# Designed miniproteins, single chains, continued (4), part 45

Each design is a single chain, and the fold is of that chain. pLDDT is the mean over its residues in the fold that is shown.

## One batch from the design tools (miniprotein)

Design m13653
Fold by ESMFold2-Fast:
Structure m13653 (fold): chain A 71 residues (1-71)
Amino acid sequence: MSDEELEEEVTVAMARMFVGIANILLSQGKTEEAIESLRRAIEYLEENAPDSPEAQALIEEARKRIAELEA
């Protein structure tokens, strides 16, 4: 694997961690903290892997989830 592929995988893994934290927070009824974790995932992906198709898919999923939680 190239260093670029490794950096993308690490960035996506970090973003998935934020999404995982959001899922745990939602299971505890902590909706506001869950939304914050999802926003952190989006910000991290946009700053570190904006051209990654996997990152773009995670950004779209996180944005949809935030919209549903804020409704």
Scores: mean pLDDT 80

Design m13654
Fold by ESMFold2-Fast:
Structure m13654 (fold): chain A 57 residues (1-57)
Amino acid sequence: MKEEIEELYKKAKEAIEKGDFKTAEEYIDKLDSLNTIEAHIKSAFLRMMLTVRKLES
């Protein structure tokens, strides 16, 4: 579980950095679906990053 959270977080972050917003949202949604406190915190952080990145694009 924890290793899956870290891997999804890494993939979502990389997608955001590449400007691949669709892929980033897919990984963030997968994180949210794990329904753990750690996954929710990480998904919230990633959604913040995604929003900032989209506004700058």
Scores: mean pLDDT 80

Design m13655
Fold by ESMFold2-Fast:
Formats: C-alpha cells, structure tokens, sequence
Structure m13655 (fold): chain A 85 residues (1-85)
C-alpha cells in the first residue's frame, strides 16, 4: 500500500470559495483514482493537507497527477509526496 500526501497552498489572490472548490475536486479525483481513507486537514484559511492510501504506486501517481492538475487550474500550489507503507 502507498500513502499520498498533498500540501495545498492558495495565494492571497485566490478566493476562499475557489480554494474550497479546488480541495473538493482534488478529493473527488483521488477517490476516482482508487484512493482510500481520503482525509483533509485544513491548516489555515488558505492551506490544507490531503492524505489518501492507494493499493499501487501507479494509482497513487495517477491520483497525484489529477489532483495537481486540478490545483493548478484553480491557481493553487500543490506539493506531492508518495510513501510505501
């Protein structure tokens, strides 16, 4: 199993509504990629950490790519880490 961690950081120019939408869409993309135990931890109004577990590295990488693309589309910076469990 693999753990995916995504750190999301919205610039001041990104509305809170846009940031919340980006987080929601990223969570849905991770679930669609086969992500289990998808958890969101808000760390501030403009920062959040999303964690998910995947059966394979390929699924984790697909989920990470989808979530990064969603974040970028909303002007949100995304940093990704994948760890084998």
Amino acid sequence: MYKLTIDLVASPDVSLETFEQAVKEAVEALKKAGGENVLVKPTSERTAVITATFESREKAEAGAAAAKAIAAAHGVAATVRIEEL
Scores: mean pLDDT 87

Design m13656
Fold by ESMFold2-Fast:
Structure m13656 (fold): chain A 65 residues (1-65)
Amino acid sequence: HHMEELRKEGIEKLVKTYGVSKEEAELANLLGMDIWTYRDFLLRRKHLTPEEQAELDKILEELKK
């Protein structure tokens, strides 16, 4: 239960911070787009600091689980 809420919050953070939709983020993972490839796509969309990049990595790891 809590893991589902945390995953949803992670997706919501991605949506708000990087301007992607929840459906886009979920579809990318469902279609087998590698988490690291998706992260690279987001990095190219917006310049991320190392701190923001670390936060993004945590969110993507939760989506993988």
Scores: mean pLDDT 59

Design m13657
Fold by ESMFold2-Fast:
Parts: sequence; structure tokens; C-alpha cells
Structure m13657 (fold): chain A 65 residues (1-65)
Amino acid sequence: EEDKKLAKAKEEEMRKIAAEYLGVKDEKTISEKELEEALVKVIMETRGVDEEKAKEFLESLKEEL
């Protein structure tokens, strides 16, 4: 139960970060594809990795959630 709440909170946090990066007011309007693209770019900036590595990292994060 706690684990599921933490995973959901992490997902909402990631959606918020993507929404802020894209400059949208409502994170609900972000499609799954746009969310993934925004998160890849955020990971590239925060981790200093290339797009390919950022995509691999995002896939790993999905398993943790």
C-alpha cells in the first residue's frame, strides 16, 4: 500500500516536471508520448547523458514504479 502510493507520487512528480518543461498548465493534457519525450530531455539535462541512455534510464524507472 505504501509502496503503491510512493510509486504514484513519483509518477505524478515526473508528470509535473514534464508539464513545467513543456510549459503546459494541465499535466492531464500531456499525451503518453509527449510525457516520455519531455522526461527523456529532462533526464538528459539532469544526468548529462545522451538521448539513447536517457531512454534506457526511463525504461528502468518504469519498472521501479
Scores: mean pLDDT 71

Design m13659
Fold by ESMFold2-Fast:
Structure m13659 (fold): chain A 97 residues (1-97)
Amino acid sequence: VEEAEEYLRKGIEYLRQGKFDEAIKWFEKAAEIAEKADSPLTARAYLYLGYAYYQKGDYDKAIEAFRKAIEVARKHGDEELAKSAENFLKIVEEKKK
């Protein structure tokens, strides 16, 4: 799980720099590790992954990632993260039309 947190941190740093492809790679690695561990970090990783895809303009992948974030957040009782992911999902669906 420590590796997932490290990969999230690295992804966030690339995201802050506008390097969305690099951010996506690190968030995918974080999601994979967290998901195998059945960790609540899985939802956070998918939330960031969805945001990175949205910023890149990959709306279909952003929608998939936000839906996964909602599913996993609710599974682990993280209603605040689920609500955040729902808000982002709504924004992306409006953009995709």
Scores: mean pLDDT 85

Design m13660
Fold by ESMFold2-Fast:
Structure m13660 (fold): chain A 57 residues (1-57)
Amino acid sequence: KKEARERLLRAIGRVLRAMGELIELELLGGSEEEIKEAEKRLEEAKKELREAEEELK
């Protein structure tokens, strides 16, 4: 369905943004708390991606 494809694309976009934020924090010397929060956001984005992929099966 179109809705499942759009959800997948949005989930991929969220993962890419979360990865970029985490990489930037590590390269520029973000705080341990900021890095931990970015890791949590990345984990949540990966969970959304898995759920979106499951809808397409």
Scores: mean pLDDT 80

Design m13661
Fold by ESMFold2-Fast:
Structure m13661 (fold): chain A 79 residues (1-79)
Amino acid sequence: MESALQKGLEAYRDEKYDEAIKYFEEAAKQGHPEAFLLLGSAYYKKGKYDEAIEYFRKAAAQGHPAAKEMLEIIEKDKE
């Protein structure tokens, strides 16, 4: 069965970020820990930085190194 996570990744690759966000939100509801990182990435690609930061914070709180690195990059841009 094709997962919501897989559908989201396909949409993200095709630069269909609105569709990717919908699928990643469903993946997050299903408990996929990667979903918050992917939501942050999709919002970042849309230029929705506030939403991207919130999802990267959630992913970093779950121990994802990539999300922590993204937050550090965004925070350096504020300095």
Scores: mean pLDDT 79

Design m13662
Fold by ESMFold2-Fast:
Structure m13662 (fold): chain A 70 residues (1-70)
Amino acid sequence: MSREELIELLRKTLEAVENGNIAAALKGLEDLLPHADPEVRELLERAREALRQGDIETAKELLREAIELL
């Protein structure tokens, strides 16, 4: 996956969270995780756990940090 494709999928995942589509957001994270470097992957794994716990604001913040890191 290219860096541009990774950023696009990250933005779509964040948009899914903002729209309350948690199932789509979790799917986006599953697609992203194998292609992320270790630092970005740590943020994405924490975002996934936040979504599982219903902590939407923390998940959004972690996804924004992941985008900024790329």
Scores: mean pLDDT 85

Design m13663
Fold by ESMFold2-Fast:
Structure m13663 (fold): chain A 56 residues (1-56)
Amino acid sequence: SMEELEKKIEELERQAVRAYLEGDYETAAALVVEAFTLLGKPELGREQAARILALK
């Protein structure tokens, strides 16, 4: 359902933010890609991931 999809995306976003704040940019980037793929926007996910990985 859409509600289940929204909850999954919210959880991935929370995990990505936590990884980002901990300096785990690889994990944050991977979680962002997964969240955007579920949103049907994998290209935007890759762009966001590239920005995060540039902080390494």
Scores: mean pLDDT 87

Design m13664
Fold by ESMFold2-Fast:
Structure m13664 (fold): chain A 91 residues (1-91)
Amino acid sequence: MIRLETPDGLEFEIEELPDGTTRITARSKRDDFWGEAELALLLMALIAKFGLDSIKSVSSSRTEMVVELNISPEEAYELLKELFPDAKEVE
């Protein structure tokens, strides 16, 4: 599992599923419009890059989104670093 955090309070977890696909959990410590907008941006970027057919499931609340995709964990990491270049890996 890879964990990333931005200075403004976005947290990401990238997990490899048993079938070799990926689960991304994105959380915002920001309980406001900007936090919701950043989660929505992530979902749109995933769809734009990998296509709707890559999306296995999406579950979201105001502060958390869980997306399962038919992509590798490496591809997920690359996109997250592209969208959030200030994100740093944490334990």
Scores: mean pLDDT 80

Design m13665
Fold by ESMFold2-Fast:
Structure m13665 (fold): chain A 55 residues (1-55)
Amino acid sequence: MELEKKIQELRRENFERISEVIAKYKDDFSKLVEEISKLGFELQKEIEELRKEAE
């Protein structure tokens, strides 16, 4: 399925974004946690939207 490959790609991109967030907010732990949480929520929402588009 194309969908499965797209989801795997999104997860890989999310990992890269997490690394960037860590580098950017390493001196602000509270902000770091907030931004990582947002990335996790956005990834879940994007995967859900992709599944709906595949219909």
Scores: mean pLDDT 77

Design m13666
Fold by ESMFold2-Fast:
Structure m13666 (fold): chain A 87 residues (1-87)
Amino acid sequence: GKEEILKKINEEFDAALASTDPAEAVAHMDRAAGLAFNYILIENPNDLKTREEIAALLDKAREAILAGDKETARKYHDEAIALLKKA
């Protein structure tokens, strides 16, 4: 269900933040993004604007993780999750 998918997205994001290997961090972020995109495509297939906003926020979170800015990464991830919860 919705709550289970959101939980898995957050678990993958937390794993990315905890990763010391950039390749492992990217793999976790890619899994989180995949879950989020599949979720929004099922719940709101015609809401392209929300999908694009979620994609942009997750990309910014990924860039922040790779830059070592965990606070900024969390901010963008939380904004993406808020949009998913609204869907």
Scores: mean pLDDT 84

Design m13667
Fold by ESMFold2-Fast:
Structure m13667 (fold): chain A 63 residues (1-63)
Amino acid sequence: MSDEELIEEVRKLYEQAKEAAKAGDLKKSLELWKKMKEKLSQLPEEKAREVEEEIDAESRAEV
């Protein structure tokens, strides 16, 4: 699997986790968040850091 495919999966899992949390399905949100972190761990450290920083920036903007 390419790094680009992993990044796309991480982004999709993040969006799904946000939607689940918004709907009040905390269990589903946590499961999706866990899957997202597993995909991040498969990326090279440099790319994983960039994606993580982007997600953190979006999370902070929504607070």
Scores: mean pLDDT 77

Design m13668
Fold by ESMFold2-Fast:
Parts: sequence; C-alpha cells; structure tokens
Structure m13668 (fold): chain A 78 residues (1-78)
Amino acid sequence: SIEELLKKMEEAIKKGDGRKASRYAVQAIEEALARGDPERALEIARKVADLFGVSLETLAAQPDTPLGRAVRRALEAA
C-alpha cells in the first residue's frame, strides 16, 4: 500500500539510508499515478520533498534520477 511505502520511506530517512528512502518514495508516487490519482501523487511528492528538506522544484530538476522523474510526472499530471 502507499501508506506502507511512505512509512518505510520515513524509517529509511531516520536510518540515513537516502537510497532506500528514494526508492520507496518513487514506488509510492508511481502507484498513485498508476491508480489514476495525480492529485494524490502530487501530495506524496510534496510530503517527500518536505521530509528530504528540499523544494519540489529541486527534486523535479533532477531528470537523471528516478525520484526526480517521478516528481516531475506528478507535477505535470496534476
């Protein structure tokens, strides 16, 4: 579930595992998009940006990263 993915992301951030955190974040955003809920995907992207201490614009400007691509897709779909 999206809720479990977000919980795992927060746990990974607390452990200092940014790679794992990013992977869970991407899965949560992409699952929301796959369900046809772009507004939910955008809310998840906002929560991810807040938890990482960065802006949505900063994440979306990283097209070479899976997280940057997922955030950009959420922004463009909403």
Scores: mean pLDDT 81

Design m13669
Fold by ESMFold2-Fast:
Structure m13669 (fold): chain A 55 residues (1-55)
Amino acid sequence: NDEKIAEEFIKKVEKEKLSEEEIVKELQKLYEEGKLNEESLRKVVKWILEKKAEK
């Protein structure tokens, strides 16, 4: 379930406070592996952009 994978990834980012570089790398990997569809990828990216000011 792509949505669950996206939600788990968001939780991981929040828990581990991943850098923007680490987030991009992990998202690219998930997308290339077909674990995230384009819609779920966009949802995660939007959430990250909203948190961008947090450093």
Scores: mean pLDDT 72

Design m13670
Fold by ESMFold2-Fast:
Order: C-alpha cells, then structure tokens, then sequence
Structure m13670 (fold): chain A 99 residues (1-99)
C-alpha cells in the first residue's frame, strides 16, 4: 500500500541521514512524503518533509530547505502537530539566515 511504502521509505531516509548520506536521505524523504500524501497521512508527510529540509540544510541547499520546512509546517498544522509545525518554522528561519 502507499502508506506501507511511505513508512519504509521514511525509515530508509532516517538510516541514510544517520550515516551522513544526505543525497540518499533527500531521495528517500522526498518519496516518503509523496506516498504519505497519497495515503492521506499528513503527519507522516510533515515528518518526511521536515527531515527532507534537515538533509538539504546539511548539504547547504538552503533555498530548498526553506521550502521543505515551510511545507512541513503547513502539513503539521493540518495534522494537529503543533510542536513539529513550530520546529519546522524555526528551522526555515535558520535556513533563510544561512543564505
């Protein structure tokens, strides 16, 4: 299912991120967000986009990181995850300052 695929891709993204493979993490988190949205899981989509932003930030892709964090914040709010929405907005501001 789309949800099972999203969860597996998200887990692979986390593993790649932990190993410092930020390019691979970006691909997995991007795909995880797509499948989570197809499945209607806004919370998982927000988490995937937040971690996409973190991986982009680690690579110095600051403009891309801002967009990922802002989208994560919007989806987190829709999912009722106020804490993730707040963290994503703070990280978007940090990424803007790094430009």
Amino acid sequence: SDLEKAKELYRKGLEAFEKGDYEEAIKYFSEAAKYALKAGDLALAASALHNLGLAQFKRGDYEEAVKAFEEAAKLAEKAGDVALAHRSRLNAEKARKAL
Scores: mean pLDDT 93

Design m13671
Fold by ESMFold2-Fast:
Structure m13671 (fold): chain A 74 residues (1-74)
Amino acid sequence: AQASVEKLVELLKDESETVRAAAALGLGEIGEEAVEPLVKALEDESATVRVAAREALKKIGGKAAEEALKKAEA
């Protein structure tokens, strides 16, 4: 699981919006350890990537994910 997080975090830095969005969705399957990189993805210039990050955080849930979503939507 941890190795998968590191690989997906690297893909969040990709030049392709499609690759970054897919990485954000993939991080949503991992769980709480993906919250920090997904918070970074909420600041992405691409609306597609930001939407993917929000959906991933909603899927993860929990206190850290909820706080990240509140800050992004406030």
Scores: mean pLDDT 79

Design m13672
Fold by ESMFold2-Fast:
Structure m13672 (fold): chain A 60 residues (1-60)
Amino acid sequence: SKELEEALERFLAALNAGDYEAALKAAREALRLMQREGHSEDGIEGMRTLVRLLEEELAR
């Protein structure tokens, strides 16, 4: 979807900028959209892993 594509674009832009807080927000939005739109379990798990890694980085 366009919403998911925009969320993924924001995620990549934030990662490239080193803005992990913005990356986490975009990754969480992408995860919610992927779950709502019925994307593959592998894709959803990959995004869930990225969310968790960003949360761990920000908790340091």
Scores: mean pLDDT 85

Design m13673
Fold by ESMFold2-Fast:
Structure m13673 (fold): chain A 61 residues (1-61)
Amino acid sequence: NPVIEELAKKYGLTVEQLKNLVEAILSSSGRGRELLIRVAEHDSGMSREEIEQAIEAYKKE
């Protein structure tokens, strides 16, 4: 997936690490999902918009 590959490369993550993060977010809901996204922004350096792009790209696989 080119979006996931580019975001992983930009932030020094492996493709599998980013996919695992997206799966964790998709397995959560409501307030828990919002907290996971905030933690992901802080830990990875990705913006919320970039995390949302990774989620949408993953859903298309």
Scores: mean pLDDT 82

Design m13674
Fold by ESMFold2-Fast:
Structure m13674 (fold): chain A 59 residues (1-59)
Amino acid sequence: MAPLTPEEAKAVLYAISLYNAGKIPDVEEIAKKAGVSKETARRALERAVELGLLPDIPL
């Protein structure tokens, strides 16, 4: 498995933070907070779900 880029890792951390706060991780909010593209945020969410870090959520 290829490692996460720093941008993807940052997006994953924000997604986990939102989930722990009782919010649904949103691609647009994660992209804005992490300072990454929406595509990077989407890939980070998909990988977080694949790795079992987040539940299967509607993306």
Scores: mean pLDDT 74

Design m13675
Fold by ESMFold2-Fast:
Structure m13675 (fold): chain A 70 residues (1-70)
Amino acid sequence: MKSPEELIEENAKRLYEMINNGKISKEEAEKLKKKLEEVNKMLYEGAPKEEITKKAEEVKEELEKLEKES
């Protein structure tokens, strides 16, 4: 399984690739950016690894779904 840090970095990269390719609206991008910021904050504030991983996986699933529907 990927580490929480790897998931956060992968999610951020994927989000910005989708923004650059015009595959996501500004409104959807803002929502996902806020979710990424929440997960990043949890990581640096020492939240349990399982909770951070779960939140990061949720963001990854949303990104994959949006990318597939475009």
Scores: mean pLDDT 78

Design m13676
Fold by ESMFold2-Fast:
Structure m13676 (fold): chain A 80 residues (1-80)
Amino acid sequence: MKAEPINLGSLISKLSPEAQAEVEKLLRELLRAAQLGDRERAEALIEEIRELVSKHLSPEDTEELVRRVRELADLLFEQA
């Protein structure tokens, strides 16, 4: 079971079903912001995800989840 870093699904599964749905919605909006090249919108969405999950996760798990989301966003924005 050697694994990549903690996947988003494992962290999201610690949230309530309603919070999971909101995070998924925000991730979809983040993908759209990346497609539009809107870094300011993407950054705001990442902070909304942080605030939402911080209600359910420890600060450490919150930062880890946000880090994973930011890594995903950066990959999308680096596409030419």
Scores: mean pLDDT 75

Design m13677
Fold by ESMFold2-Fast:
Structure m13677 (fold): chain A 69 residues (1-69)
Amino acid sequence: NLEKAAERVLERVRRFLESLVKQGKLTPEQAENLLAEAEERIRKARESGDPDAILETFREFYEKAVELS
């Protein structure tokens, strides 16, 4: 179920970004912007029926968040 997979990936991204904000590595604004981008990315992947793109979303945003830290 792609919808359930999308929800799980978004929750993982949100949790990871929250942890970086708590550590002072990201600003709340940066985390909020990255989460909004991840939501958009997953929405498009789900509409395309692409499970690999849904799974890759966490990896992409992990790398982006680490670069901004």
Scores: mean pLDDT 82

Design m13678
Fold by ESMFold2-Fast:
Structure m13678 (fold): chain A 75 residues (1-75)
Amino acid sequence: MDKEAEKAAEEAKRHLREMIEAIRAGDLEAMLEAARKADEALKKLLEKGSEEIKEKAHKEIGELQREGARAYEAL
């Protein structure tokens, strides 16, 4: 179970970065696809992750989400 949660955290971070790059490029289709994949990975993390995994991922994902919000506001 922990390995699945770790994979989900890695996938969420990867897709959030893809979303941020798509936002900066003005590619709305790629942004929406990356956002959907990030949401799916975050849901898996929240459902399967231990508190330790969630705490570590929460800080890293939170930083990426804030960066994405800034990029989106620039659109």
Scores: mean pLDDT 77

Design m13679
Fold by ESMFold2-Fast:
Structure m13679 (fold): chain A 62 residues (1-62)
Amino acid sequence: SLTELFEKAVEILEKNLEENKDDPEKRSLIARQAEALVSLGKKLNLPEDIIKRFEEIAEKAK
């Protein structure tokens, strides 16, 4: 389902953030990607839980 694809995207971004937590440039890119996915998720009416996880990734990546 579309929801399962976005859940996988959350997992990928979480892993990328963990692997790059000491790289400010890569963290900035991850934050931008997560913010874009928050916006897209709201437009697609994704479950709030998934949108919230993207928001948390964006916040942590700052």
Scores: mean pLDDT 86

Design m13680
Fold by ESMFold2-Fast:
Structure m13680 (fold): chain A 93 residues (1-93)
Amino acid sequence: LSSLTPSKEEFEKAIKELADKAVEHAKQGNLSEAARYATALALEFVAMEVAGIKPSKELIDYLEEAAKKAQELGYDDLATFFRNLAERARKLS
């Protein structure tokens, strides 16, 4: 990979951290901040896909768990967002 492209480990770590922050802010009722982290996660995911990096099963499972947590909190839109990313990741694998 080029010096301007993060490694698979770096992309997956960033995506997991952003997913955790989105869920945590949603849990706190801070929906604007949760949406901001979800947007950052989507951009990171697109960058990983453009770089030709295939998501790991661990990342797919992590996104599915994030969707479950969002659903349990009653945030259907956030849960759907994570489920759609997990499905996209599965297709790229």
Scores: mean pLDDT 84

Design m13681
Fold by ESMFold2-Fast:
Structure m13681 (fold): chain A 70 residues (1-70)
Amino acid sequence: SHVEAARAAIEAGNYREAIIHVVRLLQEGKYDEALELAKEVLEGAKRDNAPQEIIDSAEYIIKEAEEKLK
């Protein structure tokens, strides 16, 4: 599943891969799962000093998922 794939990617520090799976969850309307995982990506990416584009992508997904859950 995209949830399991995203979690595995986060655990491996592969935030770019994790974002791909989280975007698929957003596209499938799985906003709660996308929001939770995007927050995990953001936290990990900031901790590990990942590229700014990864951080920006995670923040964008969080914003989109939160808007859909209103």
Scores: mean pLDDT 87

Design m13682
Fold by ESMFold2-Fast:
Structure m13682 (fold): chain A 67 residues (1-67)
Amino acid sequence: MADELANAPPEVIREYARELIEKALNDPRVKPEEIREFLEEQLEALKSVPEPAAQVMRELLEELLEE
């Protein structure tokens, strides 16, 4: 995954992040408490993601946390 993200266009990174987050939130194996922890970990990981991908991912994570 990391290797793919390093060579991916910003649009692909954005779409990948959106799908990954949405799938995690709708996974029946994940408890509500785990969802919050997962989202917080993803926000922390964004510190190593280049802009503008980091901004888009941060906005998506914040929207999902607000739901």
Scores: mean pLDDT 65

Design m13683
Fold by ESMFold2-Fast:
Structure m13683 (fold): chain A 62 residues (1-62)
Amino acid sequence: SLYEATVKRDYKAKKKDELDLKKGDVVKILKVVGDEYVYAENLETGEKGLVPKIYLENLKEI
């Protein structure tokens, strides 16, 4: 199943493979990566990268 989630807090990428996120951004979850991260597309910017799971809320199956 594919999921969308909402970013609950601003996040600044700490590695080049991570996404910069703003509160309220909608991301499409493409793959779960270990315990801490998902690989996602930020639907506001079109960029893909790693997102810490703890910054995501309101998971909706699509």
Scores: mean pLDDT 84

Design m13684
Fold by ESMFold2-Fast:
Structure m13684 (fold): chain A 73 residues (1-73)
Amino acid sequence: SHDDGLVDAAGLLARNGRVEDVQLLVRSLYLEAGRPEEAERMGEQVRELARKGDVEGVQRLVREALRARDEAA
């Protein structure tokens, strides 16, 4: 699915040190859900996980952001 593709892409971005791109992805998903405060907070959390090389943690937070978007629809 498109969502599975986004999770896979986020993992690849994190493995390649693309910290800002992972942060922007999570922020965008929460903004689509109408949650700007969570967009900022969760964006910073995923940035920290990506900085540490926690690929599985990054993918988990992206799945959570996708769920938040879907619940808001």
Scores: mean pLDDT 86

Design m13685
Fold by ESMFold2-Fast:
Structure m13685 (fold): chain A 83 residues (1-83)
Amino acid sequence: SEEEERREKEKKEIEQRINEIQAQLDKALTALEERRRAVAEEIKKADPSKAKELMEQHKRDMAEWAKEQSPLAEELKKLKELK
């Protein structure tokens, strides 16, 4: 029916958007994990004073990253709830 065809199209569009956002978030998460690993290596080689500075800077960088990704994560959550 016309109504069933419309619902099927809407479902496919939602699934496509979920896949697109998920791929984008996965890419961002991979970059974040690489950065976290690099900072951890620097901290291990640093003196205690420098290590503390690096940890505090990393916390700030992580907070900004989370803020940047938040809109996409919120959209993904809303789309998944529509299923």
Scores: mean pLDDT 83

Design m13686
Fold by ESMFold2-Fast:
Structure m13686 (fold): chain A 77 residues (1-77)
Amino acid sequence: SLGDMLAAQIGKVLMDRGDLAGLDELARAGVEIREEPGRVTVELPASLSEAAIEAAREGAELTSKISGVEVEVRVVP
């Protein structure tokens, strides 16, 4: 699924940086992914570190480039 591809791309970004703490943080955060025709939306809690949010944005850009589908990252309180 696009959600699985997105998770893999975010994980790759964090692993390439050696940020295993960021991987654990994202896994525990209860990230919501909504898949719609032509669009994926990721909702991240504002309590996440800047590094984790930035990795999610990079993973979203990579997923969008590979799939041709819009991937939107939203930070929510």
Scores: mean pLDDT 78

Design m13687
Fold by ESMFold2-Fast:
Structure m13687 (fold): chain A 98 residues (1-98)
Amino acid sequence: MRRVRVVGAILVTAKDEKGAQEILKTLQELAKRTGARIVKQGKKTVLLLVSGETEEEVREKVDTIVAEMLKHPAVESIRQVLATEDAGVVVEERELKV
């Protein structure tokens, strides 16, 4: 029996530096609701990590964050990756442009 822990990574790219600041505020509230972590902020990018005990839990958290960010007018693109934490195997990768 293999226990696989899955991690989600969400990279949100803003149209400009002002948009990145607005996106960061929205992502801070989403992180509080989902238990996600903001791990890095660039000039126009914000990186979040999402963890869970099941792939389904991680997918639900990622889908919630992505759905809210797609509604934000300052978002240019969202890149999401799901990978196994123990083996580093990519389970899913998607990029969405607004």
Scores: mean pLDDT 76

Design m13688
Fold by ESMFold2-Fast:
Structure m13688 (fold): chain A 104 residues (1-104)
Amino acid sequence: NDDIEFLEERIKKNPEDAEAWFKLGALYLDEEEYEKAIEYFKKAIELGGEENAEAYENLGEAYLKLEEYEKAIEYYEKALEIDPNNVRAKENLEKAKKKLKEKK
């Protein structure tokens, strides 16, 4: 993937580029590489600060896909602390809570 290679080169030259880490995480999420997506979104939050609602929402989605429902709930709740009107995060939070109740 040329976009992934470009962003990996960007990070190699500028390891503090939070936007590049976020974009790389989003591309790996699209490729269904959930563990890599999580690693890169966590790095984006670490470098870019705590107020990235979209990164927390995407972390929630990646954990939801991995069936790690408690982690998914945690990150969707963080996304909603930053952006309380995020309908998608609210819907996915309820989905994760329902899945957690089904997984005893």
Scores: mean pLDDT 85

Design m13689
Fold by ESMFold2-Fast:
Structure m13689 (fold): chain A 88 residues (1-88)
Amino acid sequence: SKSKEELVKEIRKLIEENLKLVKEVLKIAETLDQILRAIALALRAIGLGFDLDLLVAKGGSKSQLEKLLKEQKELNKEIKELLEELKK
């Protein structure tokens, strides 16, 4: 099983990837709807980043970190799906 330190590192790396992917979506977005969808995903990534920082500061549990990792992985999938949709 992963340590808390390993989970924090994995979540931070995934946040960085998610923000990079959203930037790629914004570069190819052509409609207002596509831009607003990308902004919504960016705000979710930022919010989850604040949740991570709060958990780290307050000594959050391993299970809380695992939940944030799952939420970031789900967000990563949604961003990748939007990016592939816009490349068609």
Scores: mean pLDDT 86

Design m13690
Fold by ESMFold2-Fast:
Structure m13690 (fold): chain A 55 residues (1-55)
Amino acid sequence: TEERIRELGKKMAELNGVSEEEAIEAVKAIVEDVSELTGASKEELLKKGEEELKK
């Protein structure tokens, strides 16, 4: 999960023009916070992000 967050963060940084560190922190925070708020699994949220990056 941490490795997946790191990989998603790096890709998100490139796509959105932000720093890798900021993007990684954002992905981690979103996955943790949304999982807690909505009851969705971290795997579901990460899969959503990974699908976006597979374009």
Scores: mean pLDDT 75

